Designed miniproteins, single chains. Designs and how they scored, part 93

Each design is a single chain, and the fold is of that chain. pLDDT is the mean over its residues in the fold that is shown.

## One batch from the design tools (miniprotein)

Design m3226
Fold by ESMFold2-Fast:
Structure m3226 (fold): chain A 99 residues (1-99)
Amino acid sequence: MARVHSGIAEWDGQKVGVVALEGPVGPEAAERAVEEAKRLLEEGAKGIILLVEGEVSEEAERILREFAESLDVPVAILYGSDSDEEKKKKIEELIEKLK
């Protein structure tokens, strides 16, 4: 079972919710990450970063992608399989969308 950890970071006065999933991520862990992200949005987050560390099931990846597409706020999904350059680019693109 994956561990879900969350918090809020701030960039240029904008609150960004960060949800980290550690270990093997199945559909149940993805749904918990979605609920945690929704809570951060209610707390004033203007964007969401989903950090997926470890193996992710195809179903879990679909849940996270569909959630990201459903939001009017910017969402970045960072996978452990992403290169450091891809992770950096995704974070920079999220921050730019907050401006």
Scores: mean pLDDT 81

Design m3227
Fold by ESMFold2-Fast:
Structure m3227 (fold): chain A 85 residues (1-85)
Amino acid sequence: DEEKKETLARLVALARRVADAVGDSVGDYSLDQLTAAAEKYLGPDAAKALYYGQLAFDYRQAGDDEKAEEYWKKAKEAIRKAEEA
């Protein structure tokens, strides 16, 4: 699905922008640390995008496809707002 691939690429780009703003690797960050850094450096919509993206992944792994799609849509909307800021 091209749309989901594009959304995932944008989430990865946001995480890389957080790493650049921090000036170090964020690979060992907890979700709370990553979202706090995203809010500080990129704003609240970037933090929401990363948070909802993680929830979508977690729900998909749990077999809750309906909630996974719901949070994926929320992540996509938050990404769009973060890119407009």
Scores: mean pLDDT 81

Design m3228
Fold by ESMFold2-Fast:
Structure m3228 (fold): chain A 69 residues (1-69)
Amino acid sequence: MHEEIQRIVDEAIARVKAGEDPETVVASLAPRVRELLREHFPDPEWADRLAELYIASLREVAEKVAAEV
C-alpha cells in the first residue's frame, strides 16, 4: 500500500509538471486511491474515510506543484 500510494503521488506530480490540469489529474486518480484503500482495509467505512484524506493530500500536492511550474 505505501509503495502504491507513493506511485500514485509520483504519477500526479509528473502529469502536473507535464502541463495537465491538477483538478483533472486528481479526478482521474481518485478512483484508483479509493480502490486501493478498499483492498487493504476490511472496514469499508474506514477505507472510504482514509481514501478521502489521501485524495485531499493528493489535491494539495498537485495544486502546490502547479503553482511552482
Scores: mean pLDDT 81

Design m3229
Fold by ESMFold2-Fast:
Order: sequence, then structure tokens, then C-alpha cells
Structure m3229 (fold): chain A 70 residues (1-70)
Amino acid sequence: SSEQEKLLEEINKLFEEAEEMVSNGEPIEKVKEIIEQMKNLLEEGTKKGLIPEDEKNKLIESLETFLKSA
């Protein structure tokens, strides 16, 4: 759906921002803020039925793994 596409585009944009912040050596606290924004979007997407809970859980696990390596 158009709503699902917009949600995923917004999440992807935030992830690109987080990757750029890590590449630029920005503080981990700022990276965590972007990751939390992505988690909030995933939770809202699941609540609206745009993202299955299984996919949400996998994406959150991936984000937490990224944060550990940042």
C-alpha cells in the first residue's frame, strides 16, 4: 500500500542518516536517538497493520545489532 511504502521510505531515510552519523564519528547517543525514531515508526506501522509483528521484530533486532557495531 502507499502508506506502507511511505513508512518504509521514512525508516530507510532514518537508517541512512544513522549510517552517515556512524561514518562521521558522531556520538553514539545521537545514533541511538535515530534508532529509537525508527523503532517508534515500526511500532506504529505494526499497530496500523502495515507491518507484521514478525517483520517488526526482525527489523528491531537488526537495528540493535547495528547499534552494537556502531
Scores: mean pLDDT 84

Design m3230
Fold by ESMFold2-Fast:
Structure m3230 (fold): chain A 87 residues (1-87)
Amino acid sequence: MSSEELKENLISMLTSFLNDDKRLSEEQKKEVLELIKEFVDKFVEALENKDYDKAKEITEETVKKLEELGASGIANMVRWIAEEYLK
């Protein structure tokens, strides 16, 4: 239940931020949304398993892919999420 709530909250937050981005095309937004979903699933799973090294790896890989898509704002949000949960 708590993991499901965390996933839904993170997806909602990141999706809301993505929807406010006027610089990305609709095609880029679809790719970013898929990366957001993959990130949230893997990141929350790593946190549940207390695998903080894997959580950091997932975060850096996701940030790199988001930056390659021109989604720097979402990449910064992903870094912020990781800082809050991996401190």
Scores: mean pLDDT 83

Design m3231
Fold by ESMFold2-Fast:
Structure m3231 (fold): chain A 88 residues (1-88)
Amino acid sequence: MLEDAERFAKLLRDYGLDIEALNVLAQAYERAGDKQKAAEYYTKLGEIYFKRGDLEKAKSYFQKAIDLDPNNEKAKELLKKVEEAIAA
């Protein structure tokens, strides 16, 4: 299951589908119960959407990461930044 998800994510990355690869990994680790790894991948997804200017998607991914791992300081810092950007 998890190894198959990592192989699929590598294939997606090799085709330049970085968002799709991160989403596969985030969901696979979440289903496997590895909340810290899932939160890491959701945080990376949020960062990509933040760079693209999709603030609502970025916020959603950072909130998901914090829900899975409340000690993820990077996701907390980035959530504050995206909320500030939305308020501006």
Scores: mean pLDDT 84

Design m3232
Fold by ESMFold2-Fast:
Structure m3232 (fold): chain A 87 residues (1-87)
Amino acid sequence: SDEEIEELIDKVIEIVLSSDDIAKALAEVEKLVSEWADKQGLSPEQKAAILTTLRIATQEIHRNRETVDLEKLKKNMIDYIKSIIES
């Protein structure tokens, strides 16, 4: 559901913003996303696509922490993850 995707993205953002170590943040995000995708019953292809997308987003938020538009990024991530699930 949209609410479940939004909750996932909020948790990803929280992990990234709370950590100064990008490698640790990536490991936590990958674990969270992997467990979420399995719970949703997603295909291996859908799981891989979402993992790749959120890994890139994690790196972008970490690199541009002071300037990133989190509301816009969150909306874009929700829309993109929905497109993967609906494919």
Scores: mean pLDDT 84

Design m3233
Fold by ESMFold2-Fast:
Structure m3233 (fold): chain A 75 residues (1-75)
Amino acid sequence: MIDTSALPEEISVEEAVELIYEEAKALNIDISREQIRDVVEGFAGDKEKISKSEFLAALNLILKEHGKEQIFEKP
């Protein structure tokens, strides 16, 4: 399970793809890095990095589509 409090405020698209891919593997979700990249790039647009909130939105979208519990950031 990803520790959301340890995430930086900005994450590169490549780092976001790898973090989501590792979480998906841990949860036994059958998803490719290419499919994850499509979701992450949807939030990033032309940016090389996404915010922590955009990262959580991308991760939660994938989790929801695969019937898994969403991650909520609590301060």
Scores: mean pLDDT 75

Design m3234
Fold by ESMFold2-Fast:
Structure m3234 (fold): chain A 112 residues (1-112)
Amino acid sequence: SPLLEKAKEYLKTNSPEGFVNAVYYADLYLDKGGELTEEVLELYKPIIERDIKAKNVEGVLAFIDYLVERAKENPEVVLKFLKEMLEIAKRYGLDEVVEKLEQAIKEVESLL
């Protein structure tokens, strides 16, 4: 996918602007029916960690809801990513995000 390739190119720049652009192209890829894979979720990691650290709660909660909605496509990959997000959220003391992630993990585990 040209969109996924573009997202990966931006991720390789290892810059804040590159991380934002990687997510932009990853979102376009998924919106056009792209598959939710570990490779695609890796594109979101830098932005999610940044947003958790910055206490940008609303964007993180929306992304968790999106992952749960699509979890049936690849429940093991989604579960792994949610658990990684939970460790980061606990490290930065985002109790609201921690609670949301614990509920999301239980819901996705029910698909296994």
Scores: mean pLDDT 88

Design m3235
Fold by ESMFold2-Fast:
Parts: structure tokens; C-alpha cells; sequence
Structure m3235 (fold): chain A 89 residues (1-89)
């Protein structure tokens, strides 16, 4: 699970760096900060909640994104799904 969470954090950084939307950068930075805090506290229940919330909002925002950012967001969504499955074990 830690490897998947680290991949998610790395991909978040990449999307934040490549995104041209200030609102998307702010939204993803907030998500990253909350996820890092939960991981530091070993609060896996909070991590699960954050990842599930991400999947919900990602479905709304992905259609409006540029092709490059859309591809990265879809990859992030798949990593989040894998992490959720491992956390539920």
C-alpha cells in the first residue's frame, strides 16, 4: 500500500506542475496536503476517505481537462482504485 500511495503523491506533483489551471492546481495541492498529513499520522481510514472522495470529484472534472492532463488524471484514478482495494483488505 505505501508504494501505491507514494506513486499517487508523485503523480499528483506531476499533474500540479503540468496543469495550467490555477483552480485545478489549488484543488490538487489541497488533496495532496491532506493525503500526506493522513499518511504521516498512519490514518488509513482517512486515506481511504480521501481517495474515495477523489474518485467522486475526478469523474466530474476529467471531461473538461486538456488531453495530457486528462490522461494523467485517469492514471491517478486507477492508482486510487488500487489503493482503495488494498486498504479494504
Amino acid sequence: IEELLNEILELLDEIIEKSTSPSLKELLQGFKDKLQEALEKKDYEKILQLLESFLTFSDVIIPGLSPEIKELMEKLKELAKKAIEKLKE
Scores: mean pLDDT 79

Design m3236
Fold by ESMFold2-Fast:
Structure m3236 (fold): chain A 83 residues (1-83)
Amino acid sequence: HMSLEERIEQAAEILRKLAEKLKGVDPETAKKFEEYADRLEQAKTLSPEEALKVLREVMEEVFKIAEKNPTALKALQEITKEL
C-alpha cells in the first residue's frame, strides 16, 4: 500500500517538474503548478481526510488546466512517460 503521504509527495514532484517544463513557454501556468505543489506539501500537516481532499481538488484543477491547455497536456504526458 502506497501511503497518502507518498502519493502527495509524488504529485507535488510531478507538478514541480511540470512547472519547470512550462516556465519558459507558459509562465502563468507554471506558477499555478508551483502553487499547487506548495499546497500539497502543506496538506501533509492536515488530517488524512483533509489531505486526501486537497489532493483530489488539486488533481481536478490540474486536469482542468490540461484540458484547456495543449502545452500543459503535452508536458504532463512527457513526465508520466518518464515514470
Scores: mean pLDDT 81

Design m3237
Fold by ESMFold2-Fast:
Structure m3237 (fold): chain A 61 residues (1-61)
Amino acid sequence: DPRLKKLEEEIEKIPGVKSARVEERFGRILVDFTGDGDLDKVTDFVRSKYGSRAVVRHVDS
């Protein structure tokens, strides 16, 4: 879906985000975060915009 691709691109535009993947089957968004910011704040921001099913994880760059 073009809409899901656009969503992934928008999330990847966030500073410190390495990749985003929408899992439509599970109604979930997986976000890999490599920034030096507060992971908890990034998680709250993404969930506020994209729903409580968003999962943000810190990965080493």
Scores: mean pLDDT 73

Design m3238
Fold by ESMFold2-Fast:
Structure m3238 (fold): chain A 97 residues (1-97)
Amino acid sequence: MTDKELAKRALEEMPKLIEEVEANVEDEKLRKAALAVALAMEFKAREVLGEELSEFEKRFVEEVEELIRELQEGKISDEEAVERLAKLYEEYEKARE
């Protein structure tokens, strides 16, 4: 599968994924953390398809990717990753208002 095909599918499926997270994830911090990851994937998919991201969107993607990398490398705990991702999502919500 090409990166462009994967990106197009991600953008098509992302609204459904966001709705499912909002409906099914009971823990508020975990829900916000999952939404941060979903938004970063959406922004990255748009960039892969040739859209120019805003400075804010690009920074948001970079910060989410860094947190996921630190988690994968064992530098932070699952709990710390959820806390920091939830905070990023809250900052995004305030910025879009």
Scores: mean pLDDT 80

Design m3239
Fold by ESMFold2-Fast:
Structure m3239 (fold): chain A 59 residues (1-59)
Amino acid sequence: GPDGKGALQAARDAARAGGLAAGARAGEVMTSISNKSAGKTLSPEEAAANGLALALAGQ
Protein backbone atom coordinates (compact mmCIF):
# COMPACT_ATOMS: atom_id res chain seq x y z
CA GLY A 1 0.00 0.00 0.00
CA PRO A 2 1.21 3.49 -0.88
CA ASP A 3 1.84 5.43 2.31
CA GLY A 4 2.89 8.76 0.84
CA LYS A 5 1.59 8.60 -2.71
CA GLY A 6 -1.83 10.04 -2.03
CA ALA A 7 -5.17 8.34 -2.52
CA LEU A 8 -6.17 10.42 -5.56
CA GLN A 9 -2.87 9.79 -7.29
CA ALA A 10 -3.06 6.05 -6.63
CA ALA A 11 -6.69 5.89 -7.75
CA ARG A 12 -5.92 7.80 -10.93
CA ASP A 13 -2.99 5.50 -11.67
CA ALA A 14 -5.21 2.46 -11.16
CA ALA A 15 -7.87 3.96 -13.43
CA ARG A 16 -5.23 4.60 -16.06
CA ALA A 17 -3.89 1.07 -15.86
CA GLY A 18 -7.19 -0.80 -15.68
CA GLY A 19 -10.13 1.42 -14.95
CA LEU A 20 -9.30 3.73 -17.82
CA ALA A 21 -9.54 0.84 -20.28
CA ALA A 22 -12.96 -0.13 -18.95
CA GLY A 23 -14.09 3.49 -18.87
CA ALA A 24 -12.78 4.07 -22.38
CA ARG A 25 -14.78 1.13 -23.69
CA ALA A 26 -17.96 2.30 -21.99
CA GLY A 27 -17.25 5.87 -23.03
CA GLU A 28 -16.83 4.92 -26.68
CA VAL A 29 -20.18 3.13 -26.75
CA MET A 30 -21.99 5.88 -24.86
CA THR A 31 -20.30 8.57 -26.94
CA SER A 32 -21.60 6.99 -30.14
CA ILE A 33 -25.16 6.88 -28.79
CA SER A 34 -24.99 10.31 -27.16
CA ASN A 35 -23.42 11.83 -30.27
CA LYS A 36 -26.34 10.69 -32.40
CA SER A 37 -28.92 11.77 -29.84
CA ALA A 38 -27.46 15.10 -28.65
CA GLY A 39 -24.24 15.59 -30.57
CA LYS A 40 -22.16 15.31 -27.43
CA THR A 41 -18.61 14.01 -27.75
CA LEU A 42 -15.89 13.36 -25.18
CA SER A 43 -12.53 11.62 -25.02
CA PRO A 44 -12.23 8.08 -23.60
CA GLU A 45 -9.82 9.45 -21.00
CA GLU A 46 -12.36 12.07 -19.93
CA ALA A 47 -15.06 9.41 -19.64
CA ALA A 48 -12.87 7.24 -17.41
CA ALA A 49 -11.60 10.21 -15.40
CA ASN A 50 -15.13 11.50 -14.80
CA GLY A 51 -16.30 8.06 -13.70
CA LEU A 52 -13.38 7.75 -11.30
CA ALA A 53 -13.87 11.26 -9.92
CA LEU A 54 -17.58 10.66 -9.31
CA ALA A 55 -16.87 7.35 -7.58
CA LEU A 56 -14.26 8.94 -5.32
CA ALA A 57 -16.41 12.02 -4.63
CA GLY A 58 -19.30 9.76 -3.67
CA GLN A 59 -17.12 8.18 -0.99
Scores: mean pLDDT 54

Design m3240
Fold by ESMFold2-Fast:
Structure m3240 (fold): chain A 65 residues (1-65)
Amino acid sequence: MKYKLTIKSPTGTVEEYIIDEEVAKEIIEELKKTAEEKGGSFEKLSENKYFAKVDGFEVEIEKID
């Protein structure tokens, strides 16, 4: 299954990637941990969509397949 990863930097640069489910799961776990450790936020918007805000970065992961 495929996921779309969107990363918005503190300076406003936006990058998009298509990633596999295994990579998406690793990134979700890392974002959750990093948000907890650094005082950011991690939110499950739906069963197929996650959002994190950490160190001025905004990260969205959504299932597309």
Scores: mean pLDDT 82

Design m3241
Fold by ESMFold2-Fast:
Structure m3241 (fold): chain A 90 residues (1-90)
Amino acid sequence: AMSLRQRQLLLGAELGILEIWYTVEKKYTENLSPEQQKLLEEIGKKLDEVRELLARVEASTDPAERERLLREIEKKIKEIKKLAEEFKKL
């Protein structure tokens, strides 16, 4: 089983990859449809939420709080991945 620190590292890396993907799509995708624009806006808001949660993990010294926050981050990253899949199908 992964330690809390190893899980934090992997989730941080996953978030970073999603943030890079989001920035590239937002900046370089021309002629965004209204549906694509709405998906990117929702994805961007969720990425910001996950970044704030990760900062809270980094600030916390309580293993139980860190575990709870990491589970919340995992759920939100899965939601973002689903929205990104929907964007890619358009």
Scores: mean pLDDT 89

Design m3242
Fold by ESMFold2-Fast:
Structure m3242 (fold): chain A 89 residues (1-89)
Amino acid sequence: DEFIELFLKELEKRGLKVLEKRKLEDGSYELVVESPDGKKIKFLLFPDGSVKFLEVDSQEIVDKVTLAFLAAKAKLGINVTTKDPSLFY
């Protein structure tokens, strides 16, 4: 839950609007996010902090989501002392 809240804030900071957020039975979240230019992305965010992209309108929105993901992980103290190999898992 802490990671999802940080991740959503990082998405908002990048001008991305969360259109849909659904918690699934396995504890993952299904998200639909829109950029200011109307591009959309649908993806899964897993409890371990990994992400899977399902539907993508543009590479630019993928990049923004990825940066928001990395920023949220950094705020949890990941990569403060040791490189976390799960950042792109």
Scores: mean pLDDT 74

Design m3243
Fold by ESMFold2-Fast:
Structure m3243 (fold): chain A 74 residues (1-74)
Amino acid sequence: MRKRAEEEASKMKSFHTGPPVTDDLRYNALILHEWAKRFNIPVPSVAELLARFRSPFELSLYATELAYKHGKLP
């Protein structure tokens, strides 16, 4: 991830109109859950994440906010 934030934003826009819930979304939720568990960060279970977020874009936004909140204060 050695690129500009605008590039990531562009990819997120693509995800917004991308395919419906898939194994990719489930995999991303599992990775987020494992990451948070490793750093003792309270997050919903994978099943709850999949129920709350309907697209990879929404999940990625949540993951980014969570990372900044616990890794880098405002």
Scores: mean pLDDT 62

Design m3244
Fold by ESMFold2-Fast:
Structure m3244 (fold): chain A 88 residues (1-88)
Amino acid sequence: RAEELLRRAAELARRVAERVAELALRHHASLEEIERAVEELAAEADRLLAEARELIEERGLSEREAELIREAQAHVAEAARAVREAEA
């Protein structure tokens, strides 16, 4: 179901943010290590979001589904910001 795919995408996006934080706590893990971890999980989250959107297009978007999409996008944005901060 679309809601389940969105929930999985949000969970993966959250794991991206957690992994970036863990790597940063190791006294500035290499930028390459942080980027690889973010890329792998973010790509999977994006794929699940795309599949959910395709399913939603057939029947329309519910409020709960819109909320889950916002949650997933927020987590991905937070992980991307952390990567940019690590570059500084």
Scores: mean pLDDT 66

Design m3245
Fold by ESMFold2-Fast:
Structure m3245 (fold): chain A 81 residues (1-81)
Amino acid sequence: SKERAIALIVATLRQIARLNPNPTPAELAAARELAISMVEADPTLSEAEKAAFRAALDAATVTSLDELVAITEAILREIAA
């Protein structure tokens, strides 16, 4: 289900944030790319939802892993509702 997909993506990012409270810019960028890759690879999300996620994340300013988690969850819950 979409709810399960969102929960898994968010849980994965939360785990990364928990293990790395002080990410380098490169590590933050890698986590951002991982979020995009997980959304793109998920078969329960439509192509339109995947495109909307990418566009919303590209428009967002992300300066920490905690922000990446919060923004990713908010975007996915909004576009998949």
Scores: mean pLDDT 85

Design m3246
Fold by ESMFold2-Fast:
Order: structure tokens, then C-alpha cells, then sequence
Structure m3246 (fold): chain A 105 residues (1-105)
């Protein structure tokens, strides 16, 4: 289920992938925790190959928390495609910052 979803999502645009994850959580197909794990892997793969293996457990937990809060907010607010795109851009900035802090700190 989670692995099949990941394989599908990596072929989609970031916005389409995020919309698919929001819908999957809303329908109960996957949990919010599973959706956050999938999205983190997709975003890290797009930014910096092997970034996930270089992050501390604390940084991974922090990133998962941010992603879960973002996904929950989008679900609760019945977010539009435009709002999802804006949220995705903010996630890229936050993830990039935390990854850079780990690599340089």
C-alpha cells in the first residue's frame, strides 16, 4: 500500500503528488504518519540524493512533524490546488533549510 503509493507518486509533479497524498489520507487509504513518510522521501529525493541517510534522527522527526502539520492543515481546510502548491513551496524552503543546517552544522 505505502510502497505502491510511493512508486505512483514519484512519477507525478510535486503538486499532483501532494494532492494525491491529501486525498489518500482523507479517504483513509493511508495514515497521516504514512503520508508524511512518503512525502518526506519524495521531497528529499528531489532536493539532494542521499539526504535522508545524512540526517540525524532529530532532524528526521522535526521534518516529519512539519510535514504532518502541513498535510493536516490542508485536509482540515479543504485546500485548493493553488493552496497546495503554496504549501509545497513552503515545505521545500523548510526542508532545504533543515538539510543545509545538518550538512553544515
Amino acid sequence: KKEELYEKLKTLSGVEAMMTLVKAVESGEISLDEAAEVLLELLLDSLNPNALSRLSEEAKERLLSIIKETLQSLIDNKASEEEIEEALNQLYLEIGRIVAEEENG
Scores: mean pLDDT 78

Design m3247
Fold by ESMFold2-Fast:
Structure m3247 (fold): chain A 101 residues (1-101)
Amino acid sequence: STETINKLKELLNQLRKTTDPDIQLALLKELKNLLESTTNDEAIQLALDAALHALETTTDPGVLEAALDLLVTALKKATNLDIVLRAIALVLKALGQLLDL
């Protein structure tokens, strides 16, 4: 629904503005809950963007786990090959960052 897409965009914008792990965790969990309620490709893409942002910017293990959980949830719903390929690229990037930590 349009309301779900607008809420996902709001949560992604809030996630981009914060470095607080507790706030990031809350936002990622809400993003996952909203994603579970939809099969819309735009919603899947927004959730993927949120997971990417968290994976690229966090050093907090709880935030990393929540971001990976959101990524897996998005992958389970993705039937579009471009979304799947992007998600795989994000996992590889996140794994590279984790190994360098």
Scores: mean pLDDT 80

Design m3248
Fold by ESMFold2-Fast:
Structure m3248 (fold): chain A 76 residues (1-76)
Amino acid sequence: MKVTILAEAEYLAKAEEIAAYLRSQGHEVTARVAAPGEAKPGHITLVLPGGGVIDLPVDASPEEAYKALRFPPVVR
């Protein structure tokens, strides 16, 4: 699954850690700095291929991010 991870510049290293873990689980992942207004403050945002969005707290573990991808909340 192709996933984009968006984070504020100060949390980019955390987003890259999550990206590395998700790549190890078989996902194609790109981590980048969010554009102004593109990410929720204090969160790391996962963007799914279908346009679904998952906001995770910046203290979320890579395993929590992986679980969110496998069992996403109902997103429109």
Scores: mean pLDDT 76

Design m3249
Fold by ESMFold2-Fast:
Structure m3249 (fold): chain A 102 residues (1-102)
Amino acid sequence: PDPARAVAAADEAIELMKQAIEAVKSGNRDEAKKLIEEALTALAEAVQHSGLSPERQRELMRKALELYEKALKAIDSGNRDEAIKAFEEMIELAREVRELAR
């Protein structure tokens, strides 16, 4: 575990997801998909370095993947509001990981 690395990765995930929301608002679906994939990678790094138990890490990653799938489906269906909601829920999950890693 590396709490400083976990916090930095969580902060990166939050920033990437904020950028993904702006990409959705501008109608750039391909950019939004790329940014959320990068955000999921950063969130996985945050979880891995969080110092949490393997069981808790698996639980957090399951939640992250569920939100990621919802976001992708919303982007593909053109449901902007649902995509933004999923990104906002992923930001809250990243904030939770950030807080737990400290």
Scores: mean pLDDT 87

Design m3250
Fold by ESMFold2-Fast:
Structure m3250 (fold): chain A 87 residues (1-87)
Amino acid sequence: SEEEIRKILEKLTELGLENKELFGEIQEKTKAAHPDAPSLERYVLTLKEFVEELEKRGIISEEEKEKMLAAIDYAYAKIKEEEAAEA
């Protein structure tokens, strides 16, 4: 549900605030790897890599990782859909 997705994204935001150094490191790596990517696309790539690293470090479970990745994809698709509707 949209409410469940919102709660997952809120938790991801909280994890970003709790792991600022890690988020910053991934953000720099994403910028270096994709310098010509639009800001939104780069941010999505940063969020996905951040979620992968949280799971690798045991901060979140594999199940939580899958839910967060799905929530990121849903939010991105919604933004692109709204952009297309206004064009």
Scores: mean pLDDT 85

Design m3251
Fold by ESMFold2-Fast:
Structure m3251 (fold): chain A 81 residues (1-81)
Amino acid sequence: TPQEVMDELLKELSKIVSPEVLEKIKKIAESTDLNNFEELGKMFEEIDKIIKENLSLEQQLKALEIIQKAAKRLEEIFREQ
């Protein structure tokens, strides 16, 4: 489900980002309708902005890989509906 993908995304990001950055990302995810593909796109844009503003380049590359994996899984879920 989209919720399971987001739970895994937050778990993987928690290994890389500070608790403060993770809380910002979590608030964006909690305000997003995970069943709306357009809102998911906007959510990932806001998360990418937070990552770029708060993380080192090395951490950004790791975070973007995690985000890209989650985005692909969500896209597959919406294609199967």
Scores: mean pLDDT 80

Design m3252
Fold by ESMFold2-Fast:
Structure m3252 (fold): chain A 85 residues (1-85)
Amino acid sequence: MSLDDKAMSKANPEQRRRLSLLSSRLTGAILRGDVAEAKRLAEEIAKLYIELGVDEKEAREFLEREIRNAERMAETIAELDARYA
């Protein structure tokens, strides 16, 4: 089961709305290659996961993975811009 599924199963409607908004904003930041904003949003999501009873280690691994995803996407955008511009 994903961390998002675990968190969502324990979240109230307000927390689910907040998590969905943060997740959407994180995806947007990653797609723009905005690593700094992606890191900030991933940190907010990780904190909310911990508040919802996700293990701190799993939340930290989520944070590290999302930062790596953002960095890789920024690299991919740069490569595509260089190749297809």
Scores: mean pLDDT 81

Design m3253
Fold by ESMFold2-Fast:
Structure m3253 (fold): chain A 98 residues (1-98)
Amino acid sequence: SAREIEQLEAALRGLERAREAIRAGALPSVDEARATAAANRDLANQGDPEALEALVEAVAQGQAVLLQRERKVSTDEILALLEAQIREVQERLAELRA
């Protein structure tokens, strides 16, 4: 549906922005990521695509910071996980647009 496509496109933009932040070494703190996610959660749940994009970006960035700090996962491994998530969203979008 058009609504599902819009939501997946917003999620994809959020993941792509998180990927760029990881590549640039420009990740927020865990607390900053959680605050951004909290600020956008209600609007995202109401279907706001910009709030959904911001929520997805903040969640992905927060997860990346936790993986680096607590689990000592390399940047390359985190990027590989994020690239897999991006590919999954792209595949779902392609199926819905077909």
Scores: mean pLDDT 88

Design m3254
Fold by ESMFold2-Fast:
Structure m3254 (fold): chain A 65 residues (1-65)
Amino acid sequence: HMHMLEEGIKRFKEEAEREGGTVKKITEDEVEISFEDTDVTRDTAARLRLMGVGFEMGMGVKLVK
């Protein structure tokens, strides 16, 4: 789980940056990501991708503005 957590954190950072978001907080079981974009369609796609990554890594994903 430690190696999987490190990989998950890296993946979240890469996906968040790709979708125009910023990782604000990382804990042992949750990642908090912020989106300042007002494009609802882009936000929806990013949310779906990040929730998928969280599910695969066994981590909670909190999306904030």
Scores: mean pLDDT 62

Design m3255
Fold by ESMFold2-Fast:
Structure m3255 (fold): chain A 87 residues (1-87)
Amino acid sequence: MKEKKEAFIEELGKLVREKFKDKLSPEVLEKVVELVKKILESHLNGATDVPQELVDELLELLGEELAKELVGFLQEIVPELLKKYGL
């Protein structure tokens, strides 16, 4: 069970990095990937609400348009990956 969660988080991080690598600087991209991983780990551990501080940091790093694109991407990818890993 622990290994499936770790594999899910790692694959999600790779997909986010691939999707945004041409749109963000390497430093900003790594911060975004780490914030997304923290949000998803919180969700997998039963949290229903995302900490507002993490959302605010994503908005400051990405701006409104890229933040909307990230949310849309996660809404499509997260359900597919959860199903793939049996989570």
Scores: mean pLDDT 76

Design m3256
Fold by ESMFold2-Fast:
Structure m3256 (fold): chain A 81 residues (1-81)
Amino acid sequence: MDEALEAVRRYLLEQGYSEEDVEEGLARLREMLESLSPELAEAVAEALLRVVEAAKDGLEAAEKVEAEEAERLRPLFEKEK
């Protein structure tokens, strides 16, 4: 989880977002992840890392990975609900 949040933080700062906006967004993301089961939180954190990594190659790559990760996470969300 911490590695995923750090990767998102670095990416947003590189894109020109302010430190204040980034910290606010990360605080909300952390609260969301902490509300999930440990298994689901870990899976979402891994998905975020993959999306951020793909975003370095462009928005189309990020969108593709996001869609693939959403499909992978769907069964975990169904089990949680």
Scores: mean pLDDT 75

Design m3257
Fold by ESMFold2-Fast:
Structure m3257 (fold): chain A 60 residues (1-60)
Amino acid sequence: MSAEEAARNGIEAAERALKTDPAGAAAIAGSGLRESRKLGASEEDLERLQRLYDEAVARL
């Protein structure tokens, strides 16, 4: 899986989960951020995953 694919998959999954399951969204965004960072994803994608994580945690 490329860094771009990993980041995109994490972002989409976290956005979907955020609508119904903030705890699940936080776990997805946190995991996605970690994996995408290891793979060398863009700062834009990493920032979007971080924002999704922060938003999910704020809803807990």
Scores: mean pLDDT 82

Design m3258
Fold by ESMFold2-Fast:
Structure m3258 (fold): chain A 76 residues (1-76)
Amino acid sequence: STVDSLVDLARKYAEQGDFERAANAGLAGVETALAQGDRKKAIEAAEETISALEKAGSKDEKALKALEEALRKAKE
């Protein structure tokens, strides 16, 4: 699916140290899932992207905060 492809792209960017592109790909995945009415998939996309950034050692607080905010909105 498009969401799964965006999450995979986020993981690849995180592995490469491109945390801004990783966050943007993950956020696009969340927004795509929400547009499809799939709140569970939006939550999973946000959580997987946050996990990928943390595993890669990202200190990009702006990227993490944006994803945490997207996760909060998906849970509403």
Scores: mean pLDDT 85

Design m3259
Fold by ESMFold2-Fast:
Structure m3259 (fold): chain A 75 residues (1-75)
Amino acid sequence: SVAEELLKEAKSLNENAEVYVTGNTITVLATAKSKEEAEEIAKRLIELAKSLGAEAKAEIRELGDEYLLTVTVTT
């Protein structure tokens, strides 16, 4: 499934990555140590989602010395 492929990719890039499925929406959460790392993870997950026929968007939020990445995928 799209969710399983996103989880595998996310976990390969960030061990703390989590995936949640609600209806036709898949949410990937990850924390990165730098904004550049968060942007690279977002780019790779968006490219993967699009290759699987889904639409994706990313949001990066600074939390202290870490960056929270949220990727929302719509199937």
Scores: mean pLDDT 85

